# Designs tried in a protein design run: designed miniproteins, single chains, continued (5). Part 29

Each design is a single chain, and the fold is of that chain. pLDDT is the mean over its residues in the fold that is shown.

## One batch from the design tools (miniprotein)

Design m16980
Fold by ESMFold2-Fast:
Structure m16980 (fold): chain A 72 residues (1-72)
Amino acid sequence: MDLTARVLEHTETSALVEVRNEKTGAVALLKIERKEDGSLEVVSYTVIGPRLSEEELRAAKELAKRAAREAL
């Protein structure tokens, strides 16, 4: 799956992550927050362009959480 993740902005407790499918051109913007227990959660997302499948969206959420974890 040709997904790339890039952190666009972050605070101490949140990150906005762009996940792009390089093959289809689909873009997902995901807002991730670090909870008080240290866990990361996707609190909202918006998809621009072609529809993502449930499997692609799940992969995008996991990739976005990994990118946020590296930035936070």
Scores: mean pLDDT 79

Design m16981
Fold by ESMFold2-Fast:
Structure m16981 (fold): chain A 81 residues (1-81)
Amino acid sequence: SAIEELLAEVLAKIAEAAKALKAGDLETYRQIVAEIRELAKKHLPELTPDLPDPAELSEEELVDALKQLYVAISEALDRAR
């Protein structure tokens, strides 16, 4: 389904964000997190938690927000099965 494919794309972007963070590339990390937020907000508004603006978060708050989004997206993907 379109929702299942979209959720898989968001999960892939979450993995890319984690890779950028491990590489110390905070600019790329924040860009990818912003892209994830916009995709979730646009296509999955009912399934998306209220995500704070990535530009205003500390590094630790960004990681926590990304973990919360990962859990929400994973649960939504499991329900789409």
Scores: mean pLDDT 69

Design m16982
Fold by ESMFold2-Fast:
Structure m16982 (fold): chain A 95 residues (1-95)
Amino acid sequence: MVTLRASVRVPLPRLSRVEARGRAEDGREVGVEAKATEEPGGVRIDVTLTAPAELARGGAFVVELEFLDTGERFTVVVVASEETGVQAAVGPPVR
């Protein structure tokens, strides 16, 4: 298992408790922890993924974030590469 870390900004109106669920591109579940921190302009989410080493070196992960105090949901795509490192992007809100 390997630990990957990424950060994204989410346009939440206020800080909220967050739950995270993660899947690899091939559909395998991965361990995910998410921490929310309030910043000017929104909320920063620090995502920690625990995945098999083979997925960490050139894979994409889909992380679903559910904000318990607001009810909002967002999808984050995390891409890991040996060349470029770890990148993350927020998708549209999930309904």
Scores: mean pLDDT 74

Design m16983
Fold by ESMFold2-Fast:
Structure m16983 (fold): chain A 91 residues (1-91)
Amino acid sequence: MKELYEEALRLARVVSRAMVERLREEGAPEEEIELAKQIPAAIEKFKAEAAKAGYSEEEQKEALERLIREAREAIELLARERGVEVEELLR
């Protein structure tokens, strides 16, 4: 479980950084940039709230696996758009 949260946070930080960079390049409103910055915090909040709500370990694993899959797909799309390797974004 802890390892899944650590992986989700790591990927969330990568996605957040890439989104912030892209939004700034596109001249997006500061409010949208601030929302992109909060992606890692949302994972931390999910961890705290899931524990308090009594979600089973298996339910938490399923949710984290979905988030990790979605984050990896987003990173793959960003790598393709930027013409770089996925590993470069994960650095």
Scores: mean pLDDT 79

Design m16984
Fold by ESMFold2-Fast:
Structure m16984 (fold): chain A 102 residues (1-102)
Amino acid sequence: IRLLAGSTIVSYYQGKYEEAVKYGKELIKALIDNKQEPDELALEGIARLAEAMIRLGKYDEGIELFNKFLQWLKDNNFSQSTIDFIQSLIDLIKSAKESKEK
Protein backbone atom coordinates (compact mmCIF):
# COMPACT_ATOMS: atom_id res chain seq x y z
CA ILE A 1 0.00 0.00 0.00
CA ARG A 2 2.75 2.55 0.90
CA LEU A 3 4.55 1.79 -2.40
CA LEU A 4 1.30 2.24 -4.38
CA ALA A 5 0.54 5.54 -2.59
CA GLY A 6 4.11 6.78 -3.16
CA SER A 7 4.06 5.67 -6.82
CA THR A 8 0.75 7.51 -7.39
CA ILE A 9 2.09 10.73 -5.80
CA VAL A 10 5.45 10.65 -7.63
CA SER A 11 3.85 9.84 -11.02
CA TYR A 12 1.40 12.74 -10.57
CA TYR A 13 4.14 15.29 -9.76
CA GLN A 14 6.19 14.05 -12.74
CA GLY A 15 3.18 14.77 -15.01
CA LYS A 16 2.70 11.03 -15.69
CA TYR A 17 -1.06 11.20 -15.15
CA GLU A 18 -1.93 7.87 -16.83
CA GLU A 19 0.64 6.10 -14.61
CA ALA A 20 -0.72 7.96 -11.54
CA VAL A 21 -4.24 6.69 -12.41
CA LYS A 22 -2.90 3.12 -12.80
CA TYR A 23 -1.16 3.12 -9.39
CA GLY A 24 -4.02 5.03 -7.73
CA LYS A 25 -6.57 2.43 -8.88
CA GLU A 26 -4.27 -0.34 -7.60
CA LEU A 27 -4.04 1.57 -4.28
CA ILE A 28 -7.85 1.69 -3.88
CA LYS A 29 -8.08 -2.02 -4.79
CA ALA A 30 -5.38 -2.91 -2.22
CA LEU A 31 -7.19 -0.92 0.52
CA ILE A 32 -10.47 -2.75 -0.25
CA ASP A 33 -8.83 -6.21 -0.54
CA ASN A 34 -6.99 -5.71 2.79
CA LYS A 35 -10.03 -4.00 4.45
CA GLN A 36 -7.62 -1.25 5.47
CA GLU A 37 -8.72 2.28 6.35
CA PRO A 38 -6.60 4.80 4.35
CA ASP A 39 -3.82 6.47 6.37
CA GLU A 40 -2.53 10.00 5.57
CA LEU A 41 -0.15 8.74 2.86
CA ALA A 42 -2.91 6.67 1.21
CA LEU A 43 -5.31 9.66 1.32
CA GLU A 44 -2.63 11.83 -0.34
CA GLY A 45 -2.24 9.16 -3.05
CA ILE A 46 -6.02 9.04 -3.55
CA ALA A 47 -6.10 12.87 -3.82
CA ARG A 48 -3.38 12.75 -6.52
CA LEU A 49 -5.40 10.02 -8.30
CA ALA A 50 -8.46 12.32 -8.36
CA GLU A 51 -6.38 15.22 -9.75
CA ALA A 52 -4.73 12.94 -12.36
CA MET A 53 -8.19 11.81 -13.54
CA ILE A 54 -9.24 15.48 -13.81
CA ARG A 55 -6.08 16.23 -15.84
CA LEU A 56 -6.96 13.37 -18.23
CA GLY A 57 -10.64 14.40 -18.52
CA LYS A 58 -11.77 11.09 -16.95
CA TYR A 59 -14.50 12.78 -14.90
CA ASP A 60 -17.29 10.17 -15.12
CA GLU A 61 -14.86 7.28 -14.52
CA GLY A 62 -13.47 9.13 -11.48
CA ILE A 63 -16.92 9.96 -10.08
CA GLU A 64 -17.96 6.28 -10.45
CA LEU A 65 -14.73 4.96 -8.89
CA PHE A 66 -14.84 7.33 -5.90
CA ASN A 67 -18.60 6.79 -5.30
CA LYS A 68 -17.94 3.01 -5.11
CA PHE A 69 -15.02 3.63 -2.74
CA LEU A 70 -17.13 6.02 -0.62
CA GLN A 71 -19.88 3.40 -0.33
CA TRP A 72 -17.30 0.76 0.70
CA LEU A 73 -15.98 3.12 3.43
CA LYS A 74 -19.54 3.69 4.72
CA ASP A 75 -20.41 -0.03 4.60
CA ASN A 76 -17.33 -0.81 6.74
CA ASN A 77 -18.01 1.99 9.28
CA PHE A 78 -14.69 3.80 8.70
CA SER A 79 -14.09 7.28 10.14
CA GLN A 80 -16.34 10.21 9.19
CA SER A 81 -13.22 12.32 8.43
CA THR A 82 -12.12 9.77 5.78
CA ILE A 83 -15.67 9.66 4.32
CA ASP A 84 -15.80 13.50 4.23
CA PHE A 85 -12.38 13.65 2.52
CA ILE A 86 -13.42 11.21 -0.25
CA GLN A 87 -16.70 13.13 -0.68
CA SER A 88 -14.64 16.33 -1.14
CA LEU A 89 -12.67 14.61 -3.95
CA ILE A 90 -15.94 13.56 -5.67
CA ASP A 91 -17.12 17.19 -5.39
CA LEU A 92 -13.78 18.37 -6.86
CA ILE A 93 -14.15 16.03 -9.88
CA LYS A 94 -17.78 17.12 -10.41
CA SER A 95 -16.76 20.80 -10.23
CA ALA A 96 -13.95 20.21 -12.77
CA LYS A 97 -16.41 18.43 -15.11
CA GLU A 98 -18.94 21.32 -14.89
CA SER A 99 -16.16 23.86 -15.67
CA LYS A 100 -15.71 22.13 -19.07
CA GLU A 101 -18.49 22.16 -21.67
CA LYS A 102 -19.65 18.58 -22.23
Scores: mean pLDDT 81

Design m16985
Fold by ESMFold2-Fast:
Structure m16985 (fold): chain A 96 residues (1-96)
Amino acid sequence: SVSSTVVGGLTSDPLARQQLLDRINQLTEKGTLIVSVTGTRDGGHRELLEELAEETKDKISKLIVDGRGVPDLAELQEWVKELSEKYPNIEFEVLL
């Protein structure tokens, strides 16, 4: 069995975001995305995570959010729960 996994960081930098999307778009089958939110603490993080889910929904079957180092894990878990309801074809997981 071939497992396709892409790892990246949650970012508003257009170049870094496009580089992540380019790697995801190279997937030949639906894969797993691991996204780190470590070190991101401003009010835009939920929107960036939702935008990433929307842009990758046709290429990703599992999205793992690396929550290690996030001070408000309860808020992160709430965002992930809401996204799992909006994107039922993506399996969401929070890494603690």
Scores: mean pLDDT 76

Design m16986
Fold by ESMFold2-Fast:
Structure m16986 (fold): chain A 61 residues (1-61)
Amino acid sequence: PTREVVVITSEILGLKVVVRTSAEHAAEAKEAAIQDAIEAGLSEEEAKKNLKVEQVEVEVE
């Protein structure tokens, strides 16, 4: 069996941060990633530009 998850990838000062979440929590996770990037010294525009969002099917264990 598989389920759909949202994978959010951001790059902050050369460090890659990856978060996996459900579709229901995707908007909340995106906001969190943007805020983390801003706290690390990126502008809001840079944070959004470095954000990659993908919806994928993953195997459920």
Scores: mean pLDDT 74

Design m16987
Fold by ESMFold2-Fast:
Structure m16987 (fold): chain A 85 residues (1-85)
Amino acid sequence: MKGIVVASSETGAKAAIAAGLQGFHVVGIGDYGKRAAEEARKLGGTGIVADSFEEAKAIVDRLKAEYPDAQVIGAGGKGKEIASL
């Protein structure tokens, strides 16, 4: 099953990179999230960078529409907040 990881912290970045390798879509917010998304892309995964909470939420909503059975996982405070919305 493909899932979505929303990463906003250092711990979140590590989890997001691992998930990206397993075919999860990584949505990164801020400096750690951007690095996680870029690293996922380098390893052949899917990484998307968001500059704001509103952008990250819009990306997550679109991915949920594309993958209706996908699990949404938040990593870090901001990532968890978006994943719970």
Scores: mean pLDDT 72

Design m16988
Fold by ESMFold2-Fast:
Formats: C-alpha cells, structure tokens, sequence
Structure m16988 (fold): chain A 94 residues (1-94)
C-alpha cells in the first residue's frame, strides 16, 4: 500500500540522516540506478528480486508491498518498492 511505501521512505530517510553527505549521495545514486534497471523488469522479475532480499524484516515488507502493487497493475510502484528495499539493505550493511 501507499502508506507502507511512505513508511519505508521514512525509514530510509532516518537511516540516511546519520550518514555523511558523500555516502548519502552514493546511496541515492545506487537507488536511482537500480530503479532505472527495475523499470524494465517484468512483474515476475520484480517478485524474484524482492525474494532475493536476505534481511527477513526488509524482505517481508518489500514482498508484501510488491505483491500489492502488482495486483493493482502498478508495476512502476512495485519497481520503486523493490529498489527501496534493496537500498535499505545496502545501508544496513555499511
């Protein structure tokens, strides 16, 4: 849902706020590049990518929203959600 996506955006922004500006820019670039790549993905490729997220909390949140947006025909939002989930996982690995 949009509310869950907004909560994920808030989570990412809170995590980003503690990082140096240079790292914020690198993470933003990574998000943008992954988003561009995923915009060309089929719904199944987006689902497969969401399932590849190793963190159980991020994975559950991402998979739930991806399935919701795909069921609504909003493939662009599904791509944005999976890009966000991967970006949050990357920030957690720093």
Amino acid sequence: SQQQYDQMVDQMNQMMSSLPLSQQQQISTTYFNTLISFMDYTPQQIIDTANSISDSSISSQTIGMVNSFISQGDIDMAARVVSMGITIEIINSI
Scores: mean pLDDT 81

Design m16989
Fold by ESMFold2-Fast:
Structure m16989 (fold): chain A 93 residues (1-93)
Amino acid sequence: STETSASLVRVDPAGEAKAGETVTITVQNGSSSATVQVSVLVDGKLVAEATVPPLGSVTLKVTLTTPGDYTITVVGRGDTGETVQTVPLKVLP
């Protein structure tokens, strides 16, 4: 299932970061009853995971040290199924 009504994902900085800069991923669970399991992948490799309680939020920090074009994938698993959000990020020297 690709439907979710309850999770907001924010990546900072948006669009581009510098090598060695901390990339902050914030996930907010708007559900009053359901826990969300969050997995963060960079180019398909798991780099972080967390559990977000009902009406809670979590902040995950990732540092990319090699310049290049990356795809950040955030997977949320809750009561309504699985949500996948894909965020491109360019890492500069």
Scores: mean pLDDT 77

Design m16990
Fold by ESMFold2-Fast:
Structure m16990 (fold): chain A 68 residues (1-68)
Amino acid sequence: MTPDEWIRAVADETKKLTDEMKKVMDDGMKKVKMLMDMGSSMEDIMKVMKDTMDKVKALKDKADALSD
């Protein structure tokens, strides 16, 4: 593999991970809003927020690993 091919692969993968992070965040926020509108417990809302943040962190860690 050439350095140029590697840089392109990293850029493409980073963009995919960024798009996935945005989707996870949007889906998580919609779910949080739905639970709030339904009068769900703060514990249920916090669990959804934690799950969403954990997923975003995992995707960010993957993107950061590609930059190393």
Scores: mean pLDDT 79

Design m16991
Fold by ESMFold2-Fast:
Structure m16991 (fold): chain A 79 residues (1-79)
Amino acid sequence: GSASLTPEQLEEDIEVALAEIRLAVTKIAIRNGADPEEVKKSLEELKKWVEELLARSTHPDVQADLEAILKEIDELLKE
C-alpha cells in the first residue's frame, strides 16, 4: 500500500473528524436559531483549535482538510 498509518497519523485523522463534527454541530445550531454571540464564540474557539492542529500537522492531506475547515469557519465568521 502507498499509505503508512502510524498512531500519530491516526490521531491527526481523528482530530480532523472531530473538527468536522464540531463545525457541523455549529452549522446545525445556526440553522436552529442559536444565539449569534454563542455561535461566534464557538466558531472562534474551533478556529483556534484547528489552527493549533494545522501548526502541528506534518501530513499534507490532513493539512488540506484543516485548511478547508478554517475557510468554512472564516466564511461563517464574516457574517
Scores: mean pLDDT 80

Design m16992
Fold by ESMFold2-Fast:
Structure m16992 (fold): chain A 105 residues (1-105)
Amino acid sequence: LEELIEELERRRRELLEADPENPANQEEVARLLADIGSAHAAMGKLEEAARYFREAAELYRSLGPKYEKKAETLEKLAERVEKGLDDIDMGMLLIRVGVTKAILS
C-alpha cells in the first residue's frame, strides 16, 4: 500500500507540473486524491483518508455540476471514515485499491 501511495502521489505531481489548469488533469488529480485516501483508509490511517476524500470532493465541485454526485459520495465517505468504517465502506475501498493496483501492474 505504501508503494501504491508513492506512485499515486508521483502521478499527481506530474499532472500538476504539466498543465494545472487543464480540466482533464484536474479530474485525474481528484481521482488520484480519492485513491490515495482509499489506500490510507485501508492502512487504518482514517484521519488522513478523510482529509484526502474532502480534498478530492472540493476539486470535483470546482470542475462543475456534473461532478456533484462524485463530490457528495466522497464527502459522505469522509464522514463515515471519521465515525469508523463499516464492511461496505471497507469493501468499496478495497475495490478501489485493487483496481488502481491492476492499472499500475
Scores: mean pLDDT 75

Design m16993
Fold by ESMFold2-Fast:
Structure m16993 (fold): chain A 108 residues (1-108)
Amino acid sequence: MVEEIKKKAEEALELARELFERAREALERMPELEPEEAKKVAEELKKETIEKLKKINEIEKEIEEKMKETELSEEEREEIKKKIKEAVTYASAAGIETAAVSFEAELL
């Protein structure tokens, strides 16, 4: 149980980090893209961000439910919470970057 919860927290964190990196890379490329390419990149990124954020949210809910049913040491609880907080931070940043990409595509 504890190992499963930790593995889910790592999965959420990896997913959030990958999404953030992808959104950031897309934003960095926007000024160099032709208007049609920029719009396509923004549309594809928005779709991926919505799908990935939904998945991260589902994993977070599963972790919260399992943590209520599982006896955890204080150290294990803190470790899991830290990873979830980091995942939420990256997910939020990815959402902001994705919105910025969409805005830049409208300006180009």
Scores: mean pLDDT 85

Design m16994
Fold by ESMFold2-Fast:
Structure m16994 (fold): chain A 83 residues (1-83)
Amino acid sequence: PAAPEVVDGWRSTSSIEEETKKIVEELLKKGEISEELAEKAIEAAKNGIEEVKKLAEELKKEKKYELASTLESLIEGKKLDEK
């Protein structure tokens, strides 16, 4: 496996979009979120990690804890350095 020297949480911005899409599709299939909310999450992920973080905070205010917690877990995982 490759071990690049210049890798950090910022580098994984593209993969947060991919992972967000998968998660919102699963939640949508389960009926846990609406199609509008799924689209909002995907749009935020396209605009980067800071927009996903903003959306998670907005979801907490809307009491949408399931998606908010999932998005926060993604952000935390991507922001932390890989071991």
Scores: mean pLDDT 68

Design m16995
Fold by ESMFold2-Fast:
Structure m16995 (fold): chain A 74 residues (1-74)
Amino acid sequence: MGAKEARKYAEKGDAEGAIRAANRTSLELEKQGNILGSMLAGTGAVSGGVGITVGDNEFGAKLAAEGAEKGEEA
């Protein structure tokens, strides 16, 4: 659910929404004991934040969504 939501925000260019969804995915995976998945989703959220900082909101949103998706696959 969280990764799919992050991708929907990324498709709309909502980098903040994508980062929030990736962070929620990280927390949900941590609660399930999936440490690797949590780390991947969390890394996606951090990378998304860096994308925003350098002025590329579309790229930041994409990084957050990809991290959340890789986290759920782990």
Scores: mean pLDDT 80

Design m16996
Fold by ESMFold2-Fast:
Structure m16996 (fold): chain A 119 residues (1-119)
Amino acid sequence: MEATLSVGNGTTDYPPGAVLAPGETVIAKLEKGGSAALRVENTGDEPVTVTVEKLEGAPVKVYVISADGTILDTKTLEPGEKATFTVAPGERASVVAVALEGDAIVKITVEGNATIRVD
């Protein structure tokens, strides 16, 4: 299934379509109403962990969306809070951070054997 997730008024330290190594960190600067997204494909036989940390600014809502567009998990993060999500072996998910109330900065890290793309 090929749903390209559109990012809104968010800017990452990587351009759209950039491929990251596992354990690399993405910093996303989000304007009010903006979003940033990573596509994560677990290419291994163990669960992959995605960590989203709210560094500063307004509360951020994080969505984990499956390849078919189903919302698998949601968390709302205050400054300094982290949420962790799991992508099962052979699964693909999009992790989307949205700043609905004001500007925010988030840090996203993916750990494990995965293909990671900025959307």
Scores: mean pLDDT 74

Design m16997
Fold by ESMFold2-Fast:
Structure m16997 (fold): chain A 61 residues (1-61)
Amino acid sequence: MIEFVVKLAKLMGVPQELIDKIVEAMKKEKITDLKKLKEVFIERGDYELASVLDLIIKMTG
């Protein structure tokens, strides 16, 4: 899952710094459901990461 998210984000031109933050959040929260992770980012006020993750979600479905 994480490797797939990283590969897809790189194809979309997402900066490596933002990709690293998403991967660390996935590992720390132990969340592989990208929609749930997006909700976590919104609750934390990390709207930039939430926006990036929304684009990744659209590309995975």
Scores: mean pLDDT 79

Design m16998
Fold by ESMFold2-Fast:
Structure m16998 (fold): chain A 66 residues (1-66)
Amino acid sequence: VSKSVQELVERLLNNPELTEEEREEVEELYEELKDPSISVERYVGNVLRLIGIDEDLRIRRRKREE
């Protein structure tokens, strides 16, 4: 797992807008990324999903500030 992916996961898990369900999803995605047998397609898919969760959290944060 790359340092960039580790930093993304740490940022997500420390985000106060993260729900318990999203926390479980992030942890599951990260565990799959640590599997040395993971396919390139699955690796990319999991990273894109983590990025999507990060974007959703930023949108929720902005709405709460309004």
Scores: mean pLDDT 78

Design m16999
Fold by ESMFold2-Fast:
Structure m16999 (fold): chain A 75 residues (1-75)
Amino acid sequence: MMTKEEFIAELERRFGYPPGGLRSVVEPLFELSVEELLALADQLGVAVDREALAKLPEDEQRRTLITAILEKLLS
């Protein structure tokens, strides 16, 4: 299972940020519940497949939502 630090590092590589470059953005998002992340995604107009999401473990649901939110914010 990917750790929080590994996940942040993967996002940084994907979006072209230096190590630690996304930490201040991503860490607050990990403090949110799945419901709070879904509300934030909805406010940002991020499309989320809720049926597919509900089949994942809670930690993977958070990672999926954080990734989608960042793709919207950094695009």
Scores: mean pLDDT 79

Design m17000
Fold by ESMFold2-Fast:
Structure m17000 (fold): chain A 66 residues (1-66)
Amino acid sequence: SKEELGKLLSEAAKLALSKSENPTPEEVREAALEAGLPEEVAEKIAELVKQGMSLDDALVRVYLES
């Protein structure tokens, strides 16, 4: 559900920021997987961050486009 996705994205953000104040794409991917997001979603978030999008913007983009 959209609400469940929002919860998992929020948890991914918390886990990524616990690794680093400026998490790398790989740290973002690992945090998303640890939060319980599917591999495809975790890779998409990591790719957006790799392309220069902030973590917050990448998570919001994935949530809105779902």
Scores: mean pLDDT 85

Design m17001
Fold by ESMFold2-Fast:
Structure m17001 (fold): chain A 94 residues (1-94)
Amino acid sequence: MATGTFRAPRAVAAATLLALKKAFEKAGYQVVSAILAGDEGEITVNVEDPNVTLEVRATAASPVTGVEQTVERIKFEDDKIVDVGLAPARRLPP
């Protein structure tokens, strides 16, 4: 089981959390929890290998903020998320 936390402006944090959840689900992992508290996001994932790099691309947009984020890579080390490759966040056109 791996847990990662991150901090970002709330609009970006919401989109990032959704994109991370989608990326892990696409890679076949069970997301145990995904929590956003203000500008802090936390995600917990059931992972078999505590040291793994996932080369997955997943995009999610927050329906509340209209911000879209793409996750391109996730690196685990000792049951922790230590690196997340992100494309630049963007606002969806109106």
Scores: mean pLDDT 71

Design m17002
Fold by ESMFold2-Fast:
Structure m17002 (fold): chain A 97 residues (1-97)
Amino acid sequence: MKEKIKEAIKELEEEIKKLKESIPEEKHPEFEELAEKIEKELIEEREKLLGMSLEEYIEKVAEIEGIDEEEKKLLLEFERERIRLVAYKKAYLELKK
């Protein structure tokens, strides 16, 4: 399981890298600022829907599934990178307009 989560995180990081490479270099500062703003908003929206922080949510999942501390850290990292990819995709679409 841990190896599959690590692979999934790596795939998310690679997609973000490809999105960055698709933006002209002169627009990179604007792209990064927009992506960071959207990421923050998405995290706030997600935590509001969950009624708890992402860390608390992953802790509860780990308790239910009997997951160890290392796998719990990987699941939290995966969830954060997934949200980050969504933010970068949204920023990419805004800059394409």
Scores: mean pLDDT 84

Design m17003
Fold by ESMFold2-Fast:
Structure m17003 (fold): chain A 58 residues (1-58)
Amino acid sequence: GEKQTKMALEALDKNGFSKEEKAEMLQMYSDMLASLGGENQAVAEAYRKAAEELKKEA
């Protein structure tokens, strides 16, 4: 969900990742979580959406 996405973005920002790199990382995490299914689906969808938004800004 939203809280998990915010925490992930904050962690990536602290590690010096660019917007493009953050988008790639979130997309990768989204794909991985989506493959696991179940309760991970909501977090996967949130990460995918955040990655798409970052790519539009780049």
Scores: mean pLDDT 76

Design m17004
Fold by ESMFold2-Fast:
Structure m17004 (fold): chain A 94 residues (1-94)
Amino acid sequence: MVKISEEGQKILKEFEEAVKNKDTEKAKEVLEKIFEILLENPAEGTLLLVEAAKILGLSEEEIESIRKGGEELVKRGSEAVKAARAAEAAARAA
């Protein structure tokens, strides 16, 4: 099961504090870190985006849209990574 790491929990805490303090610059920096995690680990990054959306007070419909979009990204990202690794292995074998 995918769960939020300790580092991810720390990032969410920093985001919650930035939003509470209305520190827009800090909130943007933390969101950038979440997007970096989304690129490296789409499953965890999607969970972080969902939790960040809850902190921002987005509607249940908007949060569900983010969750579904993230599930599709995880599915497509996994297939793309598998294809890239297969192509690299084939190139090294030739």
Scores: mean pLDDT 72

Design m17005
Fold by ESMFold2-Fast:
Structure m17005 (fold): chain A 79 residues (1-79)
Amino acid sequence: SIEEFIERAEREMEEMVREGASLKELAEKALEVAKEMKKMVASDSSMVKVLDNAIELMKAIIENPEEGGLELRRERAAA
């Protein structure tokens, strides 16, 4: 199920954080997770839009970790 997939992804990312993973490494893992979730929810157009936004944010962090970190902080402050 999608819930089991998310739970496994969360556990893997928590392990990465415990092992000292960088923001870039976490963003790369989150990008992979978001792409797989998008395949699983392809029939839900609203969820696909949310995942597309997350994918673009993760790509920005991967290419410019410092700039992507600032954008992530801005997004969370606006929510």
Scores: mean pLDDT 75

Design m17006
Fold by ESMFold2-Fast:
Structure m17006 (fold): chain A 86 residues (1-86)
Amino acid sequence: KLKEKKKLVDAIVDEIAKTYEELYGTTLSSTLHTAIKKYFPLAFLLPVKEAAEILGVSEQTARKLKKALEKLPNTPAVKRYVSLSK
């Protein structure tokens, strides 16, 4: 089920990137997109300063990413990820 978790993380991160673009009119760089996949969910559980350091972004960008994630709590991908984490 590790392969299924990776696929769900990819789907969740893609939805975060899309929501970020809708909210701020700016696309995520491929480097940042990859970093979010690598450190998911840890980067979103950390305080803004620590999340910014681990992702290599400003605190403002980390806050924007956390706001984007807040719009995704009930998506099918998030529900599947939670199910596989039990």
Scores: mean pLDDT 74

Design m17007
Fold by ESMFold2-Fast:
Structure m17007 (fold): chain A 82 residues (1-82)
Amino acid sequence: SSSLLEQIRQKLEEEMNRLNMSPQQREEILNLDTISQAVGAIIRYIGDIIDAEKAGASPETIQQLQNALDLVMKKLSELSSL
């Protein structure tokens, strides 16, 4: 339902504000409207984290990717309940 989707968006926006996420990261996660899109994003973020660690990226960069992964996994859980 629309009201349930609105509640999911509000919870995600609150978490994004708490994590001080960029506008680009917020838009990407908020635009994940299907289970398939969310699963694809999870696989991509896992790959990005592995690549970032191998490239010697900053701990801050790795943490930002982990935070994004956590939010996508939360959204997948919510979408799976619809």
Scores: mean pLDDT 76

Design m17008
Fold by ESMFold2-Fast:
Structure m17008 (fold): chain A 88 residues (1-88)
Amino acid sequence: MSSLINSAETIASRIREKLKANKREDLLPDFEVVFQDHLRIIRESSSAEVVVAALLKLIGYEEEIHYKDLVSFEKSLKSDVSEVQKTN
């Protein structure tokens, strides 16, 4: 559904802005890999539960950037990139 994709894109836009504000544009390529996988899940899954879990993961990234240091975010992101690459 367009509305769920729009929600994911809005969260992704905020994450991108926060990374730029923190001078961590170097993490954008890894974030885009994970974000594209989340968009794939939203498009392919007929399960609202799975789609909600994907959106909550994106919200978790935004909160991690806001409330924790970027080293914790980078570690989480690199783990998730590795998982995406293993599956594909």
Scores: mean pLDDT 77

Design m17009
Fold by ESMFold2-Fast:
Structure m17009 (fold): chain A 62 residues (1-62)
Amino acid sequence: AKKIAIVAGATEELRQLGIELALKAGADEVIGLPLEQAEEGRALLAAYRAQGYDATGVVVPE
């Protein structure tokens, strides 16, 4: 299954850190979100998993 990572971080620099971690973990695609949209990211994560994707969430606070 396609590996999808959803990354939420308070700043662009923190999001980039999360993206690098997701890619190292073998993600095929990464979706970056501001921390304020973390709940939307969690809903998106659940939706991808329901469709059979191997989806992982990464939250980088501060």
Scores: mean pLDDT 76

Design m17010
Fold by ESMFold2-Fast:
Structure m17010 (fold): chain A 59 residues (1-59)
Amino acid sequence: MSREELAEAFAERELKEIEQKGLDPELVSNARSRVREAIRQGNDKEVRRILLEAESKAK
């Protein structure tokens, strides 16, 4: 598996969990787009930052 495939799988699992916590679907969609862009750039720090930000908004 490529790094990109593993990162995408991890991010999708995290976003699904955040969506189940009650984050607005539009915000989930926006976070998903931003995460995919960060993965394409190889920016692991940005991926983590986006996921943490989305999780904080779920409450």
Scores: mean pLDDT 79

Design m17011
Fold by ESMFold2-Fast:
Structure m17011 (fold): chain A 96 residues (1-96)
Amino acid sequence: SSSTISLMQKTVDLLDQAVNAIDNNDINKLEEIKNQLESLASSSTDPQLQKELQNAVELISNAIEALKKGDEKKKNRYRTFLGAQAGLLQMKIYLM
């Protein structure tokens, strides 16, 4: 649906912002993005989209913890996972 595509595009944009925030070690920005994704999950009526939004929240939570601990290996791992999720969601939008 058009509303689902709009929410998926918003999710992609937030995930791209999260990757940039990780690159800048910006924990406050990651917390802000996490809150926005949680809000989108609460407003979604699509169970699959809710699950994808919840997965994004978990990845950002893990990235925040890695940044707080100075764990560069885990930081880079979660950065990669967030980028991959953004790419997969963007691909799904193009196929809809």
Scores: mean pLDDT 87

Design m17012
Fold by ESMFold2-Fast:
Structure m17012 (fold): chain A 102 residues (1-102)
Amino acid sequence: DKEGLIQQIQDLLELNPREAELLREAVERLKLTPAQLEALLQALQDPEVRNEFRATLVNASNLPDREQALRVVEIMLYEYLAEVVNDPEALELKREREELNK
């Protein structure tokens, strides 16, 4: 199920193998649920969202440091899921902690 959702996202974004691998590893590191992947797939139906998401993956795939590339993709996924999942309480608490630790 989760594998099928990842594959649908990769196909929709027309990703090359390097870009697809970065997306897959970021999804696994963030421990995204099938519900979160479904929400992402639905929002990628918007061409503007899809083009922005794809551009970030393409740019990240060209970074020489793999860990830096993964962090860029993870940040985009977090920002995106914050908008879609709409769990304002959990997200506000996390953002407050991150700002206090700066």
Scores: mean pLDDT 74

Design m17013
Fold by ESMFold2-Fast:
Structure m17013 (fold): chain A 94 residues (1-94)
Amino acid sequence: SSEDIINEILEITKEFLEKLKKAKSLDEAQQHMSEAYKKIEELMKKLSVEDAKKAYEEIKKLIDEVKPELSPEKQFLLDLFLHEIEEIVKELEK
């Protein structure tokens, strides 16, 4: 179901954010980001545009909650991550 897919996307996002907090280098952080992005992209492609937008908004909320706890470099990686997820939604709208 769409709800199950959205919940899976949010669990992947939460796992990524915990790994990002613990990452000892930017290379490690980028690796976690790439792995999370690939999984989320495959799942979002299975959603309607409306459900993909809901998933994006929930991802954004999770990122906004964690962002103040992170270094500026890790905050920048989250901005890039969110931008890449937004591009998936935009591609689905076409």
Scores: mean pLDDT 89

